Designed miniproteins, single chains. Designs and how they scored, part 65

Each design is a single chain, and the fold is of that chain. pLDDT is the mean over its residues in the fold that is shown.

## One batch from the design tools (miniprotein)

Design m2260
Fold by ESMFold2-Fast:
Structure m2260 (fold): chain A 69 residues (1-69)
Amino acid sequence: MEEAYAHLSPEERETIRLTAEALRAIGDVLDEVIKENPDLKDFQKLAELAKPRFEEVNAEYVARIKAAE
């Protein structure tokens, strides 16, 4: 896993790690929305419900990066 990325530049490896964190956060948002809406089978409705939550998660993520400055 991590060793497979050893040939990439440090910046590329960091980008991959940040991408993995973002995907995990997206998964958490989707899981929460699905748990709150168990009868939801329409993917479009899921996307609409998840959109504001993704915006909140993105804002928190950006704030964290800015704080790390």
Scores: mean pLDDT 68

Design m2261
Fold by ESMFold2-Fast:
Structure m2261 (fold): chain A 70 residues (1-70)
Amino acid sequence: SALEEEIREILREAGLSDAVIQEVLEIFREAVRTGKTEEGMMEIFALLSAQGKPKAAREVVELVKEYMEK
């Protein structure tokens, strides 16, 4: 939940719509639930890059990697 809040904040600051933020969080939740973290992060990166927000894509992926490595 704390990690989801940080993801939401990054995406809001990047100017993404609530609909896109919810889609990213759904992908993230599914990745955590299934253990398919790499697949989920690739999907999130592709989605955010398509929205013209590659910096936000990188920040979200790095945040999740840092959390999962601890």
Scores: mean pLDDT 83

Design m2262
Fold by ESMFold2-Fast:
Structure m2262 (fold): chain A 81 residues (1-81)
Amino acid sequence: MTMEDVVEMAKLMQHPDSVAELKKKGLNGQEVARMIGALWAEVMSGVERAREIAERAGLPEKLAEEILAMAEFAERLRAVS
């Protein structure tokens, strides 16, 4: 997936009716799971990537902080593994 696809998925997850929007696109549960997995793989790849996604998707400050904390934790785990 491109970075634009990841940002659009992050925006879609923030939508109050995200499930209805995903159904309109004809996406099944497996496709949604794959897209969410790709989004989280990008977030967990590094703090800079997570920050770019949060800013471009316009995530609420609290959620952006939580995502950045998760990315930092993953980066620290890689450093000790």
Scores: mean pLDDT 71

Design m2263
Fold by ESMFold2-Fast:
Order: structure tokens, then C-alpha cells, then sequence
Structure m2263 (fold): chain A 74 residues (1-74)
């Protein structure tokens, strides 16, 4: 559902921001900007979630969890 996808997107952004040492206020600003961009360009949360997961794995040089990828893609 869109609500579940939105929650996962928000959790992903918060996690990425936390790992980069962002404060609670900075996390809120990042989430706000991300939501503004998604609304402006009409990007589905499902698409954003897939892109964020892929970007996080690549940016960190981490192996992507295949189980996580399958859950995300549906």
C-alpha cells in the first residue's frame, strides 16, 4: 500500500541521514525536501523506495540483500 511504501521511504531517508551524522532537525528538513520533490514530479513511493535501496547499497559499497530486494520490488 502507499502508506507502507511511504513509511519505508521515510525510514530509509532517516537511516541514511543518521548514518551521516544528521541531527533530528536535519532529518526533518531532508524528509520535507524529499516529499516536496516527489509531489512536484509525481514520483510513486514504490519507485522512490526501490531507487533509495539501490542507491544506499551502491553508495556504501555494501552487498545488496537479495531478500530485501525481493520484498522491495514485489
Amino acid sequence: SMEEEKKKVEEMIEKMAEEQGASEEQKEEILKKFKELMEKYKIPYSTALEALEAQEALARGEAFDTSKLEELAK
Scores: mean pLDDT 68

Design m2264
Fold by ESMFold2-Fast:
Structure m2264 (fold): chain A 75 residues (1-75)
Amino acid sequence: SSAREEALRESLELAKKKIEEGYKEGKSPEEMIAAAAKAVGELLLADPRLTEEQMAELAQKVGEYARKLVEELYE
């Protein structure tokens, strides 16, 4: 659905923003991933259009993206 596609896009953008902010502040990889996960979780929980299954699937995909982005910064 368009709602799921919008939520995915917004979550990926938010995760990237949190990772970039943490990197500039000298945060650890673990702190950056935790900040991204918290922000994305709050965004997904606030969206009444999403089912619990859709939230779980989106959180997993965004978590994988955030981890890869952090790994690229510290290679």
Scores: mean pLDDT 86

Design m2265
Fold by ESMFold2-Fast:
Structure m2265 (fold): chain A 67 residues (1-67)
Amino acid sequence: MQEKVDELGKKTHDKDPEVQKKAMEELAEISKKYPEVARPQLVKIATDDSVSPEVRGIAIKALGELS
């Protein structure tokens, strides 16, 4: 699972906005089952200025749902 989470994190920096969104949506779904593995990656995405505001917003929302 960690390998999958890391791969999805890389895809949030893809040149294609659709790839970025899909990776973020899949990572958010994984976080519901594996919050301990996904949380560090979601925090990284939410605080990464090189990631689009839209993708960062999805990461912030996913983090809020993990409580």
Scores: mean pLDDT 79

Design m2266
Fold by ESMFold2-Fast:
Structure m2266 (fold): chain A 90 residues (1-90)
Amino acid sequence: SSLLEEAQALVDETVAQMRAMAEAKEPAEKIEALAAAALAQLDDLEVQYGTGNIPQTSSSALSRQEVLDFFADLRARVEAAAAEALAALA
């Protein structure tokens, strides 16, 4: 799905940008704002994908649980990268 590819690209770009911001000694508030914006975009992409409408017993490539886990893992990556970037500023 192009939406799943978009979600992955968003997280990869956000993680790289937060690392660059920490290296540049940007204010913590900018890193926190970027992380919050990325998490909000992931929520929008998950809604657009229609996770709630995917049959759990289908022979489709991804089950509803697999899609939920995919977005949960992406959110966890953003949160972990934000924590690492903020720790690097301390």
Scores: mean pLDDT 80

Design m2267
Fold by ESMFold2-Fast:
Structure m2267 (fold): chain A 78 residues (1-78)
Amino acid sequence: SIRERIREAIEQDNPFAILRILLEAGVITKEELDELLKMPIDEFVAKLREILRSLGLTDEEIERAVEIAKKWFEKEKK
């Protein structure tokens, strides 16, 4: 399931895998992904939380995914 794939990506500490899973599953479009990557970090986090919540992830799983994505996003944004 998509939830199991996301859980595995969280365990691997891989935010790219999370975004790739969402794209492959058709939860987000390529255009939406490109827009997400251009957002300020707080807007990116808010949108990611909303997407993951819509997929039935628990608040604990959402917080782990967001924390991983946030750490990566902050490091890559030069």
Scores: mean pLDDT 77

Design m2268
Fold by ESMFold2-Fast:
Structure m2268 (fold): chain A 92 residues (1-92)
Amino acid sequence: NAEEKIKELEERIKKAEERLKKDPNDKEAKLELADALFELGKVYKELGEYDKAIELYEESIALLKEVLGETDKRLIEPESELAFLLMERYLS
């Protein structure tokens, strides 16, 4: 399950990145990239790979802020997940 999900999400990331190479201002491609990065981060979190999940969440959040601004509701879940992982890493 996890291996197949990772492969699917990596292909989504690759396709979004290729769209952005063609058109760097493609907001839909940036949102798709942000979504795929966040979903991949959740998979790595479930696998206990917290540092990788943190990096993926940070990249997703940066793209969402760039497209939607700092106060969009779509930031709530990624920022909450990031805060939780940072706390868990500190307490470990």
Scores: mean pLDDT 85

Design m2269
Fold by ESMFold2-Fast:
Structure m2269 (fold): chain A 75 residues (1-75)
Amino acid sequence: MTRVRVRASGPKKPGLGQVIVDVAKQFGGRASGFVGEGPMYGTVEVPSDKVDDFTKAVQEAMAQYGVKATVSVVS
């Protein structure tokens, strides 16, 4: 698994943490601690071969809420 940091830029909205969790689950990953609280920041573990696919999917999902997401590998 590869650990990635997701940062959200835009209006603070409830449920953004759940969006990150749901996208992570689609790729066999898991989010640590950020669920439904409107966080501007979260940490997710995803399979190493799925990091690029996860990055694209989370950016697309967050864009639906008017939020720009960036993903950085931390391990």
Scores: mean pLDDT 71

Design m2270
Fold by ESMFold2-Fast:
Structure m2270 (fold): chain A 64 residues (1-64)
Amino acid sequence: MEKEIKEKIKELAKENGVSLPDSTIDELAKAFAEKDADKLGELLSTLSPEQRKVVWEAKEEVLK
């Protein structure tokens, strides 16, 4: 799960021309895999609307 969501976030960010640091992608993927709602909220609050859209689209495709 963690690897799948990490790769999907990277793919969608590249396709949409959205810049996301690798460290942020790693932390987001780990938080999703561990279902850490507090960490997800913290990370998402630091992101732009465009970055958040990429992250949620990746979640929708991987975490069905």
Scores: mean pLDDT 81

Design m2271
Fold by ESMFold2-Fast:
Structure m2271 (fold): chain A 87 residues (1-87)
Amino acid sequence: SMEIEELKKKFEELIEELVELAKQLPDDKELILRGIGYILRAIGLEIDIELLIKQGAPEEEIIKKLKEAIKEIEEIIEELKELIEKA
């Protein structure tokens, strides 16, 4: 599906942005641990999506999960931006 390929590409680009923002967090233990937690969550979402694809889940289910994952990563990116601005 072209839609799945486009959503996967957007998801991968958002994860890259998340990782780059996490690198910009101040050298504070609690903020570093939060950044690590966000990266681990992104990895978990990627694993969940890849498992659905490998299991032959319906296209509608894969698209729904990708859209939900994209929204969650976008929300994390906004939180990271706010944490960087407050530093």
Scores: mean pLDDT 88

Design m2272
Fold by ESMFold2-Fast:
Structure m2272 (fold): chain A 77 residues (1-77)
Amino acid sequence: SRAVATFDAEGVIVGTSGSGAAADLVAAALGRHATDFGVELVLQGGTAVKLPDGRVEIRTPAGTITLVPTAEGRATV
């Protein structure tokens, strides 16, 4: 399954969508805001880091999620 987080032009997460457990993990791990230089997250038992290739890796006790930013202001796992 895939989950998608949508960013605005300021790097703020304005929506999440997807299927089942993947969408729930994205929603729980991401928190409210992202920045242009990475994802600044309020995590419950996890961590997040921006990878050198521009992807964001979110590690939680329930699993690891990688977000891939797109030119349309979206990210996917």
Scores: mean pLDDT 50

Design m2273
Fold by ESMFold2-Fast:
Order: structure tokens, then sequence, then C-alpha cells
Structure m2273 (fold): chain A 87 residues (1-87)
């Protein structure tokens, strides 16, 4: 189902992430991502970006850059490596 999220759903999700990560521009970033990507891709890119900012991990930053390049296999591998380091 390719249901487009409502403005209220977008704002609620962004508010939750803002509270969790302490990033002020989450709503603006989410809206920009949703203009270019589907909901699942936009969420994956945004979450990877926020985790990269929170942990300052170079692998998470590289995963975010790979997601922007639409290199999904590379992004998944880099995110996996970052997760292993954070355990």
Amino acid sequence: SSRVPSEEEIEEYAKKLKEEFGVEDVLELLKKLLAKYDVSKAQAILNTYLLAKKYQDPLLKQAYEALLAEDWEKAEELARQAAEKLE
C-alpha cells in the first residue's frame, strides 16, 4: 500500500525524532526527503543521518552518503558494521 502520509503524521514523526535526537531541523529534513524518496527510503535516510550525528560514527556517515547515492547494498553493509561497533 502506497498511502501518502498526512501532514499531521509527518509532523508527529518528526517531533518524536526531534525529542529522541535533539535535532531542531528534523521536520524540514523529513519534508525534503519525502519530496524525493518514498516513505521507507526517507525514514531510512533520516534515521541514519540522526544516528550519524548522535554517535559521530564515520561508518554511519558513509552509510548516509551511500543512501543518498541510492547504493542500498553499500548503505546496509556500512550500517551493519556501525551497529557491530556500537555493541
Scores: mean pLDDT 74

Design m2274
Fold by ESMFold2-Fast:
Structure m2274 (fold): chain A 72 residues (1-72)
Amino acid sequence: SMKEKAFNAALKIASLKDASAEEIAALLSRLPELKDVPKEILELAAEYVVENKDKELSFEGFEEYYKKKKEE
């Protein structure tokens, strides 16, 4: 799914460097494999991995985070 691709890419970038959610989202938007992914999904994936870096990160957790943010 597009959400899973965005999450996995954000996780990989966050594991390689200390970066803000905004910086990670900008890097994600430049990846050809994520060209068709809505910007909002890229931004929320970046926020999730940065805000939850001290917790166990999972795709299921990202889906819950995304749903919560879209309902607010």
Scores: mean pLDDT 80

Design m2275
Fold by ESMFold2-Fast:
Parts: sequence; structure tokens; C-alpha cells
Structure m2275 (fold): chain A 65 residues (1-65)
Amino acid sequence: MRDDLLSRIDTVTDLARASGSTEAIQLADQGRTALDQGDLDSARQYIRQGSELAGTSPEAFRAAM
């Protein structure tokens, strides 16, 4: 579970860098912090918001996982 969420954060960070979205990168960092604190619900929310800002599709996200 945590490892899966961490992989998703890494994917969002890579996509955000490619798209130039610093906001998505910030959300990915906040998601990692939430995971380190054991707040899985907040981590999922940050990943979702980061993916939206990075402009990723569900298909692209799944392919990157």
C-alpha cells in the first residue's frame, strides 16, 4: 500500500517535471510527507490533485505504474 502510493507520487513528479507544473511537484512532495507521517488519506488526496495538475490521463498513469 505505502509502496504503491510512493510509486504513484514518483510518477506524478516525473510527469509534472515534463509538463513544467511546479504546483504538481509541490503536491507530490506533500504526498510523500503525508506517507512518512502515516496519513494515507491525505497522501491519496495530494496524489490525485498532483495528477490533475500534471495533466496526466488515467491510461498514462496506469502505463507508468
Scores: mean pLDDT 65

Design m2276
Fold by ESMFold2-Fast:
Structure m2276 (fold): chain A 70 residues (1-70)
Amino acid sequence: GLDAAEIARKALEALEAGDEAAAASALHEMSQLPGSQFDEEGIRYVEEALRLARAPAARLAAERALKQGE
């Protein structure tokens, strides 16, 4: 499986491409991972996704992923 940082990086790439739906899906996948799989790099990518996300679904997914990593 993908680690949290790899999934978060894919979410950022989707947001940079304007694909909010793909970003929301990747961030939702992160929210299903154990918190122990969230390293410092993965958390930073999710924080950046929260800054870039425009659609409500992507923003909510990023917030949930960040909370899971806490």
Scores: mean pLDDT 79

Design m2277
Fold by ESMFold2-Fast:
Structure m2277 (fold): chain A 59 residues (1-59)
Amino acid sequence: DLKEKAAGLISRLEMVGAVQEATEFRERLDKAKTDSEIEELIKEMKEVYEKALAEGQRR
């Protein structure tokens, strides 16, 4: 379920400190009407999440 996957990523973004972007993605997700919109959000969120996670990830 793309919508649930996106919502989960938004939650994870908030937890890794990407709060501003998570807020914007939440609004975008609420307005998303097609799978392509949701997939675009997921793609963007994954990029932000991986960057934030790598920064915070312990070596």
Scores: mean pLDDT 77

Design m2278
Fold by ESMFold2-Fast:
Structure m2278 (fold): chain A 78 residues (1-78)
Amino acid sequence: AMAAILDRMATAVRNTALALGVPQEKADEIAQAVRDAASVEEGIKNARDTAKKLGVPDDVIEQIVSAMRAAAAHARAA
């Protein structure tokens, strides 16, 4: 189900952002933007747009997006 994929992606966002030193408040806001999406691609777009607005560095954003893609692929395979 799409909701399960988005939840896995949101969890990956939060965990990856926190591991890379993003403050919890910002990590939670980015994760919520992913959960509010209707598709994987919208989730990735929402994560990038939200992280950029929150001042997260581009290199950190790309690591978050990579983790999201991995989580989505794993959820689809499971």
Scores: mean pLDDT 84

Design m2279
Fold by ESMFold2-Fast:
Structure m2279 (fold): chain A 66 residues (1-66)
Amino acid sequence: AVAERARPGDILRITMETADGTTVSRLRQLADPEDARRAIEEAREEARREGRTITGVEVRPPLEEQ
């Protein structure tokens, strides 16, 4: 699952679409995989309350250039 693949420092992006077609994005830099799980759960609850549809969930590694 997405949350299980999250590592400390990764960036979680959750994209939601409202009934009127407006897109809402939630970004969180993760301290651990548990942060990803909580963020996804919060987004699901928000989507139910606000009548939104989750259209994307992505975990990206931190942008570190050597």
Scores: mean pLDDT 72

Design m2280
Fold by ESMFold2-Fast:
Parts: sequence; structure tokens; C-alpha cells
Structure m2280 (fold): chain A 65 residues (1-65)
Amino acid sequence: SLENELKKLVEERQKLRDKFIEEISPEGMKEIDRLRDEMVYRGVPKEERDKALEEFIKELQEKKK
């Protein structure tokens, strides 16, 4: 079914995101968690939170290089 295919794709994408986050330093991961929690507390929609976290992760990866 299409629903099962979509669910599988979403799960695989989430797993890849988690793996890339693990490649960041422990300090960077704590900052990501802090930013996420602040946005959740402020009621920021998940879509906007995901975009903000993705941008922040890119900045941390550039600093790691």
C-alpha cells in the first residue's frame, strides 16, 4: 500500500538524520537539543523547527571542517 511505502520512506529519512547528527561533536549535539527545546517551548511548528535545526547542523558541520 502507498501508506506503508510512505511510512518506510519517512522512517529511513529520520534514521539518516539521526546518523548525521551523531557525527557532530557532543557540544554541538547539546546546542541542537537546546535550540529544539526552545523552539518547542515557544510553540514553533515542527516544519519550521526542522528547517532551523537543519541550518544549524550545517553551520556546526562547517565549523568541524
Scores: mean pLDDT 69

Design m2281
Fold by ESMFold2-Fast:
Structure m2281 (fold): chain A 82 residues (1-82)
Amino acid sequence: EVEKLLKQAEEKRQQARKYLATYVGYRILSVGYYTQADLSEDPETSERYRELGRKYEELARKYLEQYEKLLKEAEELERKAK
């Protein structure tokens, strides 16, 4: 029973690491698009890059939320295993 709980906690930690990696990737993309928007002299092109920046910023936020949720679930399983 303890072994099963610890195994489930480790699986959630592995899932959390994948969400964290995706979060970092989306953060890099968001910053990149905002930078391209700032460097663009064409207002239409600048706005398109800002839209992409906002899109990836929102995706990053959602993946960070899932990462935090999975970590909390893993901690709860580890506490139950004690």
Scores: mean pLDDT 87

Design m2282
Fold by ESMFold2-Fast:
Structure m2282 (fold): chain A 78 residues (1-78)
Amino acid sequence: APIEVESTLPDGTVVHPQGDSLDELFAAVGKLTPPGGTMTVTTRITLPDGRQYEGTWTLKKNDDGTLEITSLEVRPVP
């Protein structure tokens, strides 16, 4: 992939998508978040030219077990 991505959960769990899939990230959030709970994920994004961004996103687990993204903020890393 032309972009490198690494996601870190609040418990220190690190998820690498291992290819073009985010399934491992959503599976980890689903296991760690109780129904009705929320989780904040921090993702480091490295572009092909070496520039880095940090994404902070909050996910909510609904009572039926589905996940939704409730907020997303992306900032450049100096």
Scores: mean pLDDT 71

Design m2283
Fold by ESMFold2-Fast:
Structure m2283 (fold): chain A 94 residues (1-94)
Amino acid sequence: SEERIKELVEKLKSPDPLVRAQAAIELGKLKTTDPEALKALKDVYENDKNPYVRDAAGYALAQAGEEGRKILEEALKSTNDFFERLKLRLYLEK
């Protein structure tokens, strides 16, 4: 549902990190490839202050087919943090 995806994208901007994480997980369960949703998930993945919210966005991008995988592969190329690299590799293994 386009309406559901739009609601979840708005929830990614919530001041509550639990609401943001739940919205990201739900977008992942929907396996959305919507360009607006992928852009919002990329922003959350790269910039969210809460590491659990970032992990939820990474999960959602891993579920988003080739477009989501491309975002995660680009992140893997640009990160030097050992644990971030490990998590990204785990999301990309399918």
Scores: mean pLDDT 82

Design m2284
Fold by ESMFold2-Fast:
Structure m2284 (fold): chain A 88 residues (1-88)
Amino acid sequence: MDKKLILRGIGAVLRAIGLILDAERVKKEHPEDEELHKKLDEAIERIERAKKKLLDAIKKGDEEEAKKALKELEKAIEELEKILKEAK
């Protein structure tokens, strides 16, 4: 598997961890905002699903599936970042 693809995947996973921690903080700051909590939870779920697909593809050595999963993960990260930016 391409070393650059693996490094990009690691970077995306680390970025996702930081954003999930930010999302948990925002949920605590807005305890009564059920719509915001739902949007954050759905965005976190998309990240976790894409992360699982990426890890599974890497374990199998499936470079094309890993590229697709990385693209899904990067999109899920962008969606969570947008929600967090709008909440602040």
Scores: mean pLDDT 84

Design m2285
Fold by ESMFold2-Fast:
Structure m2285 (fold): chain A 65 residues (1-65)
Amino acid sequence: MELREREVRIRAAELMIEARETLDQDKYGLLQGKFSELMNKATSPEEREQAVKEAEELLKKLKEA
């Protein structure tokens, strides 16, 4: 298994764990919905990495609001 794909899966898991621990239910739902949309549209490892990156940025914004 490619290292890149393993790193993306680990980052995705860590992202969702942090979101569940730090966000309220409504904000978690927004992040989950956006991340699922991005991941479902991703057809390459590069697009999946970008999806995780965008979800990480959204998590930061939601934590500040």
Scores: mean pLDDT 79

Design m2286
Fold by ESMFold2-Fast:
Structure m2286 (fold): chain A 78 residues (1-78)
Amino acid sequence: MKEELEKEITEAMGQMMLAVTKRYFPKDARALIETGKKAKELGAYEAAKEAYRHAAEVGSPEEQKEAEKLLKELEKEM
């Protein structure tokens, strides 16, 4: 129960961070990448994955490549 609760809280926190970033910076791939990195540090892997995926959709070619690399590295750690 404790581990499950901590995982749910962590993921919910990551999702809230992502929702705020998408609301106020929907086309800022850098903000999305940084949000994903923070979510990953918290252990919110699903939020981090979604953040990197969205960054890859809205970023410049360079930011898209960075986001795709981070997404692949994250999936390897999941």
Scores: mean pLDDT 82

Design m2287
Fold by ESMFold2-Fast:
Structure m2287 (fold): chain A 70 residues (1-70)
Amino acid sequence: GGDARAAARAAALRAETLARIAKEPEHESILVAREVGRKLREIGEELDEAYVKAKTEEESKKKLEELKKK
């Protein structure tokens, strides 16, 4: 088996677990954690692109402040 099949199976098991939790009405904390994680990933991805274009680490930090307002 390839890495893709192993990753797909792991993802399926994770999704099944999350689906079970999502059926409980008191899963708000988990939904909030997922949304925060997704937002942080989006910010991180944009920051990585800004870092590649920036001359210094200081400039990359300044770009992060700009992204926080988007």
Scores: mean pLDDT 64

Design m2288
Fold by ESMFold2-Fast:
Structure m2288 (fold): chain A 111 residues (1-111)
Amino acid sequence: MEEEAERAIERLREAASARLSPVEGEALEGVVRAFLEAIIESGQDDIAKQSIQLVEELAEALAAGDMQKALQYEQQLVQTLKPVFSQSLTPEQLARLRERLAAIAAKAEAA
């Protein structure tokens, strides 16, 4: 699971480097990594597998320059994540995710 998530993130990084600025690409990678790690830690294996697949599809669409498809997969990823945040994350896991997202936002703003 973790290795599959890392491979999906690597593909996303490669696709982002062709289409996005370094700051935008790093922020996208950071956000996706934080979400996938939170899902995996929650033990929701089916949701984790679905999310990894959507990240791979997002990377492929972004690499192809299909921004409409990329937006569609991004929206599907968000919808897949909503139940995890409301039902499956502990208060500590949710706080850690929020802290990571805030750090990513601050780093992107500073660049």
Scores: mean pLDDT 78

Design m2289
Fold by ESMFold2-Fast:
Structure m2289 (fold): chain A 85 residues (1-85)
Amino acid sequence: SKEERLKAFKEEVEKIKKETGLTDAQLNYEIILLNRKFGYKVITGEVSVEEITEFLKNYGFVPKEKAEKVAELIKRLLVELSKIP
């Protein structure tokens, strides 16, 4: 259901915030940068975790030692977001 998808989305956002210490504004900025770099591949989930990890290590606010874990979480978040009209 749409309600269950929205709940899953919110839970993934909270996981990223806890793992990174990022604010909502910083997380939103990371999403904007990823969309600018990869376009629809980010939204469709076609971009690899390895590609996101390398991007996060070089740009934005994600701590380098957490980049791989955060890449996995952001990829899941963006896939869930793509399911919400």
Scores: mean pLDDT 73

Design m2290
Fold by ESMFold2-Fast:
Structure m2290 (fold): chain A 76 residues (1-76)
Amino acid sequence: SMSQVQQIIDDTNTRMDDVYRQGVRSGMSSQDIYDRFNDINRQTMDTAIKNGFSVDQIGQIYSQIMGRIIDIVQSI
């Protein structure tokens, strides 16, 4: 359902925001932060596929996650 898509997007965005804030505070390298973003994205895509989300729903989740990563990077 659309509500489940939005829940996954919101949860993933929160996790990425937390990783970025903690990473910056702990002096984590940009590469290490990006590697963690990639891990979160991969785990989110795997979960969406396993839960039977449609190709369109997966595409929406992917687009929103990529947009959030760009927003975080541009805030530096």
Scores: mean pLDDT 83

Design m2291
Fold by ESMFold2-Fast:
Structure m2291 (fold): chain A 89 residues (1-89)
Amino acid sequence: SLEEIIARLEALLEQAKAMNDPITISAMETALEVARRAEEGEATPLDVEIAIGILGIILGVERVINSNPESIEMIDEAIELLEELRRSL
């Protein structure tokens, strides 16, 4: 459900903040922003596709700059959650 997607993204954001990882924080904030807009009925499938694209770029940056496996897994999970959100719209 959308509530479960938002709750998981909120948990991922708190984890990213605890890790003090600004790249992963940016990814989670981007994912949460579009998921919350979807909850308000204000996000289109295209808005979610754009957010997925942004997270893909952030993931590429993380792979090159930090190569942190935990951050990579978290960003991959956020992308999968947004893919699920896009299919439900």
Scores: mean pLDDT 89

Design m2292
Fold by ESMFold2-Fast:
Structure m2292 (fold): chain A 82 residues (1-82)
Amino acid sequence: SAALREAAERLVAEGEREGDAESGRITALLLLGDEAGLERLEEILRENAARQGIELTEEDLAAFRAQVEAERERLRAEIARR
């Protein structure tokens, strides 16, 4: 939705002002809730796992997608409350 996109854009801008642009972008990707955002988060997870020598299974990726969906719903509720 437009409201979620605007909230995501504000979080990126706030993160940049606070010197934590990457955290802001990750939070924005969570809020957008589209497939491209999920793909980018999955890519970040795969890169982090590879750096630590962890091999991700399809079950791990499915659990990660479920966690992203739950966190997205939590963030949407937080924004609606504020």
Scores: mean pLDDT 65

Design m2293
Fold by ESMFold2-Fast:
Structure m2293 (fold): chain A 70 residues (1-70)
Amino acid sequence: STLVQTVTADENGEATVTGLPKAGTYSYMAFDANGNVVKTGTIQANSNGEGVLTGLTPGETYTVGVSEAP
């Protein structure tokens, strides 16, 4: 399943995705406000269903699609 969430990067270029169903590795794809794919990779979710994206532009808002990695 794919979770889609809107996040805004903080001053460190980090954004937290929440509501992931389990701890573990997820694949993500981040879209800017114009619908361009700006970053892809993996995130490590903690036991609270939270994962952190890094290397984003501070203050920018992204639409992030997250799916379970194999």
Scores: mean pLDDT 81

Design m2294
Fold by ESMFold2-Fast:
Structure m2294 (fold): chain A 61 residues (1-61)
Amino acid sequence: FEEKREEARKLVEEKIDRKKLDEALKRVGAELMAAALAEKLGVDIDPAEYTRSTVYELWER
């Protein structure tokens, strides 16, 4: 039942630092999108490079 403890911990973090979590989610989303694009295009690109300009720019649209 450590599973319930982990879930409670996530809820507490969400309650106190909602803004920080939102920013982290946006960054993770951009990284995930870069990886998906690299796989579909057949090109192995570093997510960090994409997150800076291309991927993040698309996300803000």
Scores: mean pLDDT 56

Design m2295
Fold by ESMFold2-Fast:
Order: C-alpha cells, then sequence, then structure tokens
Structure m2295 (fold): chain A 71 residues (1-71)
C-alpha cells in the first residue's frame, strides 16, 4: 500500500532542514547548539541521528509519526 504523500513530504522536509543546519555549522559548539535547538523542537538525539544518517529505528519511526500527527 502507498505511504501517504504528506508523510513522505514531512520526513523529506525535516531531513533537509536538519542536514542544512548541520552543514552550515563550523565548530563543535555550533553542532551542540543545533542539537539543543532541534531537541527544543521536540526531536530526540536518536531521531536526529536517524535523519542525519538515514538509519531508521522503530523508536525513531514512531517518534516521527507522532511529530507528523502533531503538525
Amino acid sequence: PPIPQELLDFVQKLREEILADFRASKTDEEVEALRKKWKEEGLSDALIDALLNGRMTKEAYEELLKLFEKK
């Protein structure tokens, strides 16, 4: 069965924003500040790592679904 397009768009957009932020960081302090920022947006370290590395765990996927439903 097809995955909803809205979910695919949400995941892709979120990943692009996180990747752009981390790509723009120049120092370790900036990287830590970015992780803190994304945690304030409701993301766990596990979800941030899954989005950056493309390695999706069950917990990260469930968190992603919860964020999608909240938006």
Scores: mean pLDDT 76

Design m2296
Fold by ESMFold2-Fast:
Structure m2296 (fold): chain A 83 residues (1-83)
Amino acid sequence: SHMKHEESRRLLRETAERNYELEAQAEASTSPEEIARLGEEALRIGRETARKLDELGDGILSSTALMVGISSRVASEVARRRL
């Protein structure tokens, strides 16, 4: 339904905002262990949101949430390797 789609969009937006914050923290960090932890947390959040979106019937937004999580984890690993 349109109402469920609006809820799905809100969940995805909140997830993207949270992952943006985690990526910023990873880029500011000089600790390889902290950067790795932040990347894994971003992936975990993306997976959790993807599961919730699947339950709402929004497979496309679910895939997008998972991709956001994967992208944030990769960005964190790149930041870690630059140290």
Scores: mean pLDDT 84

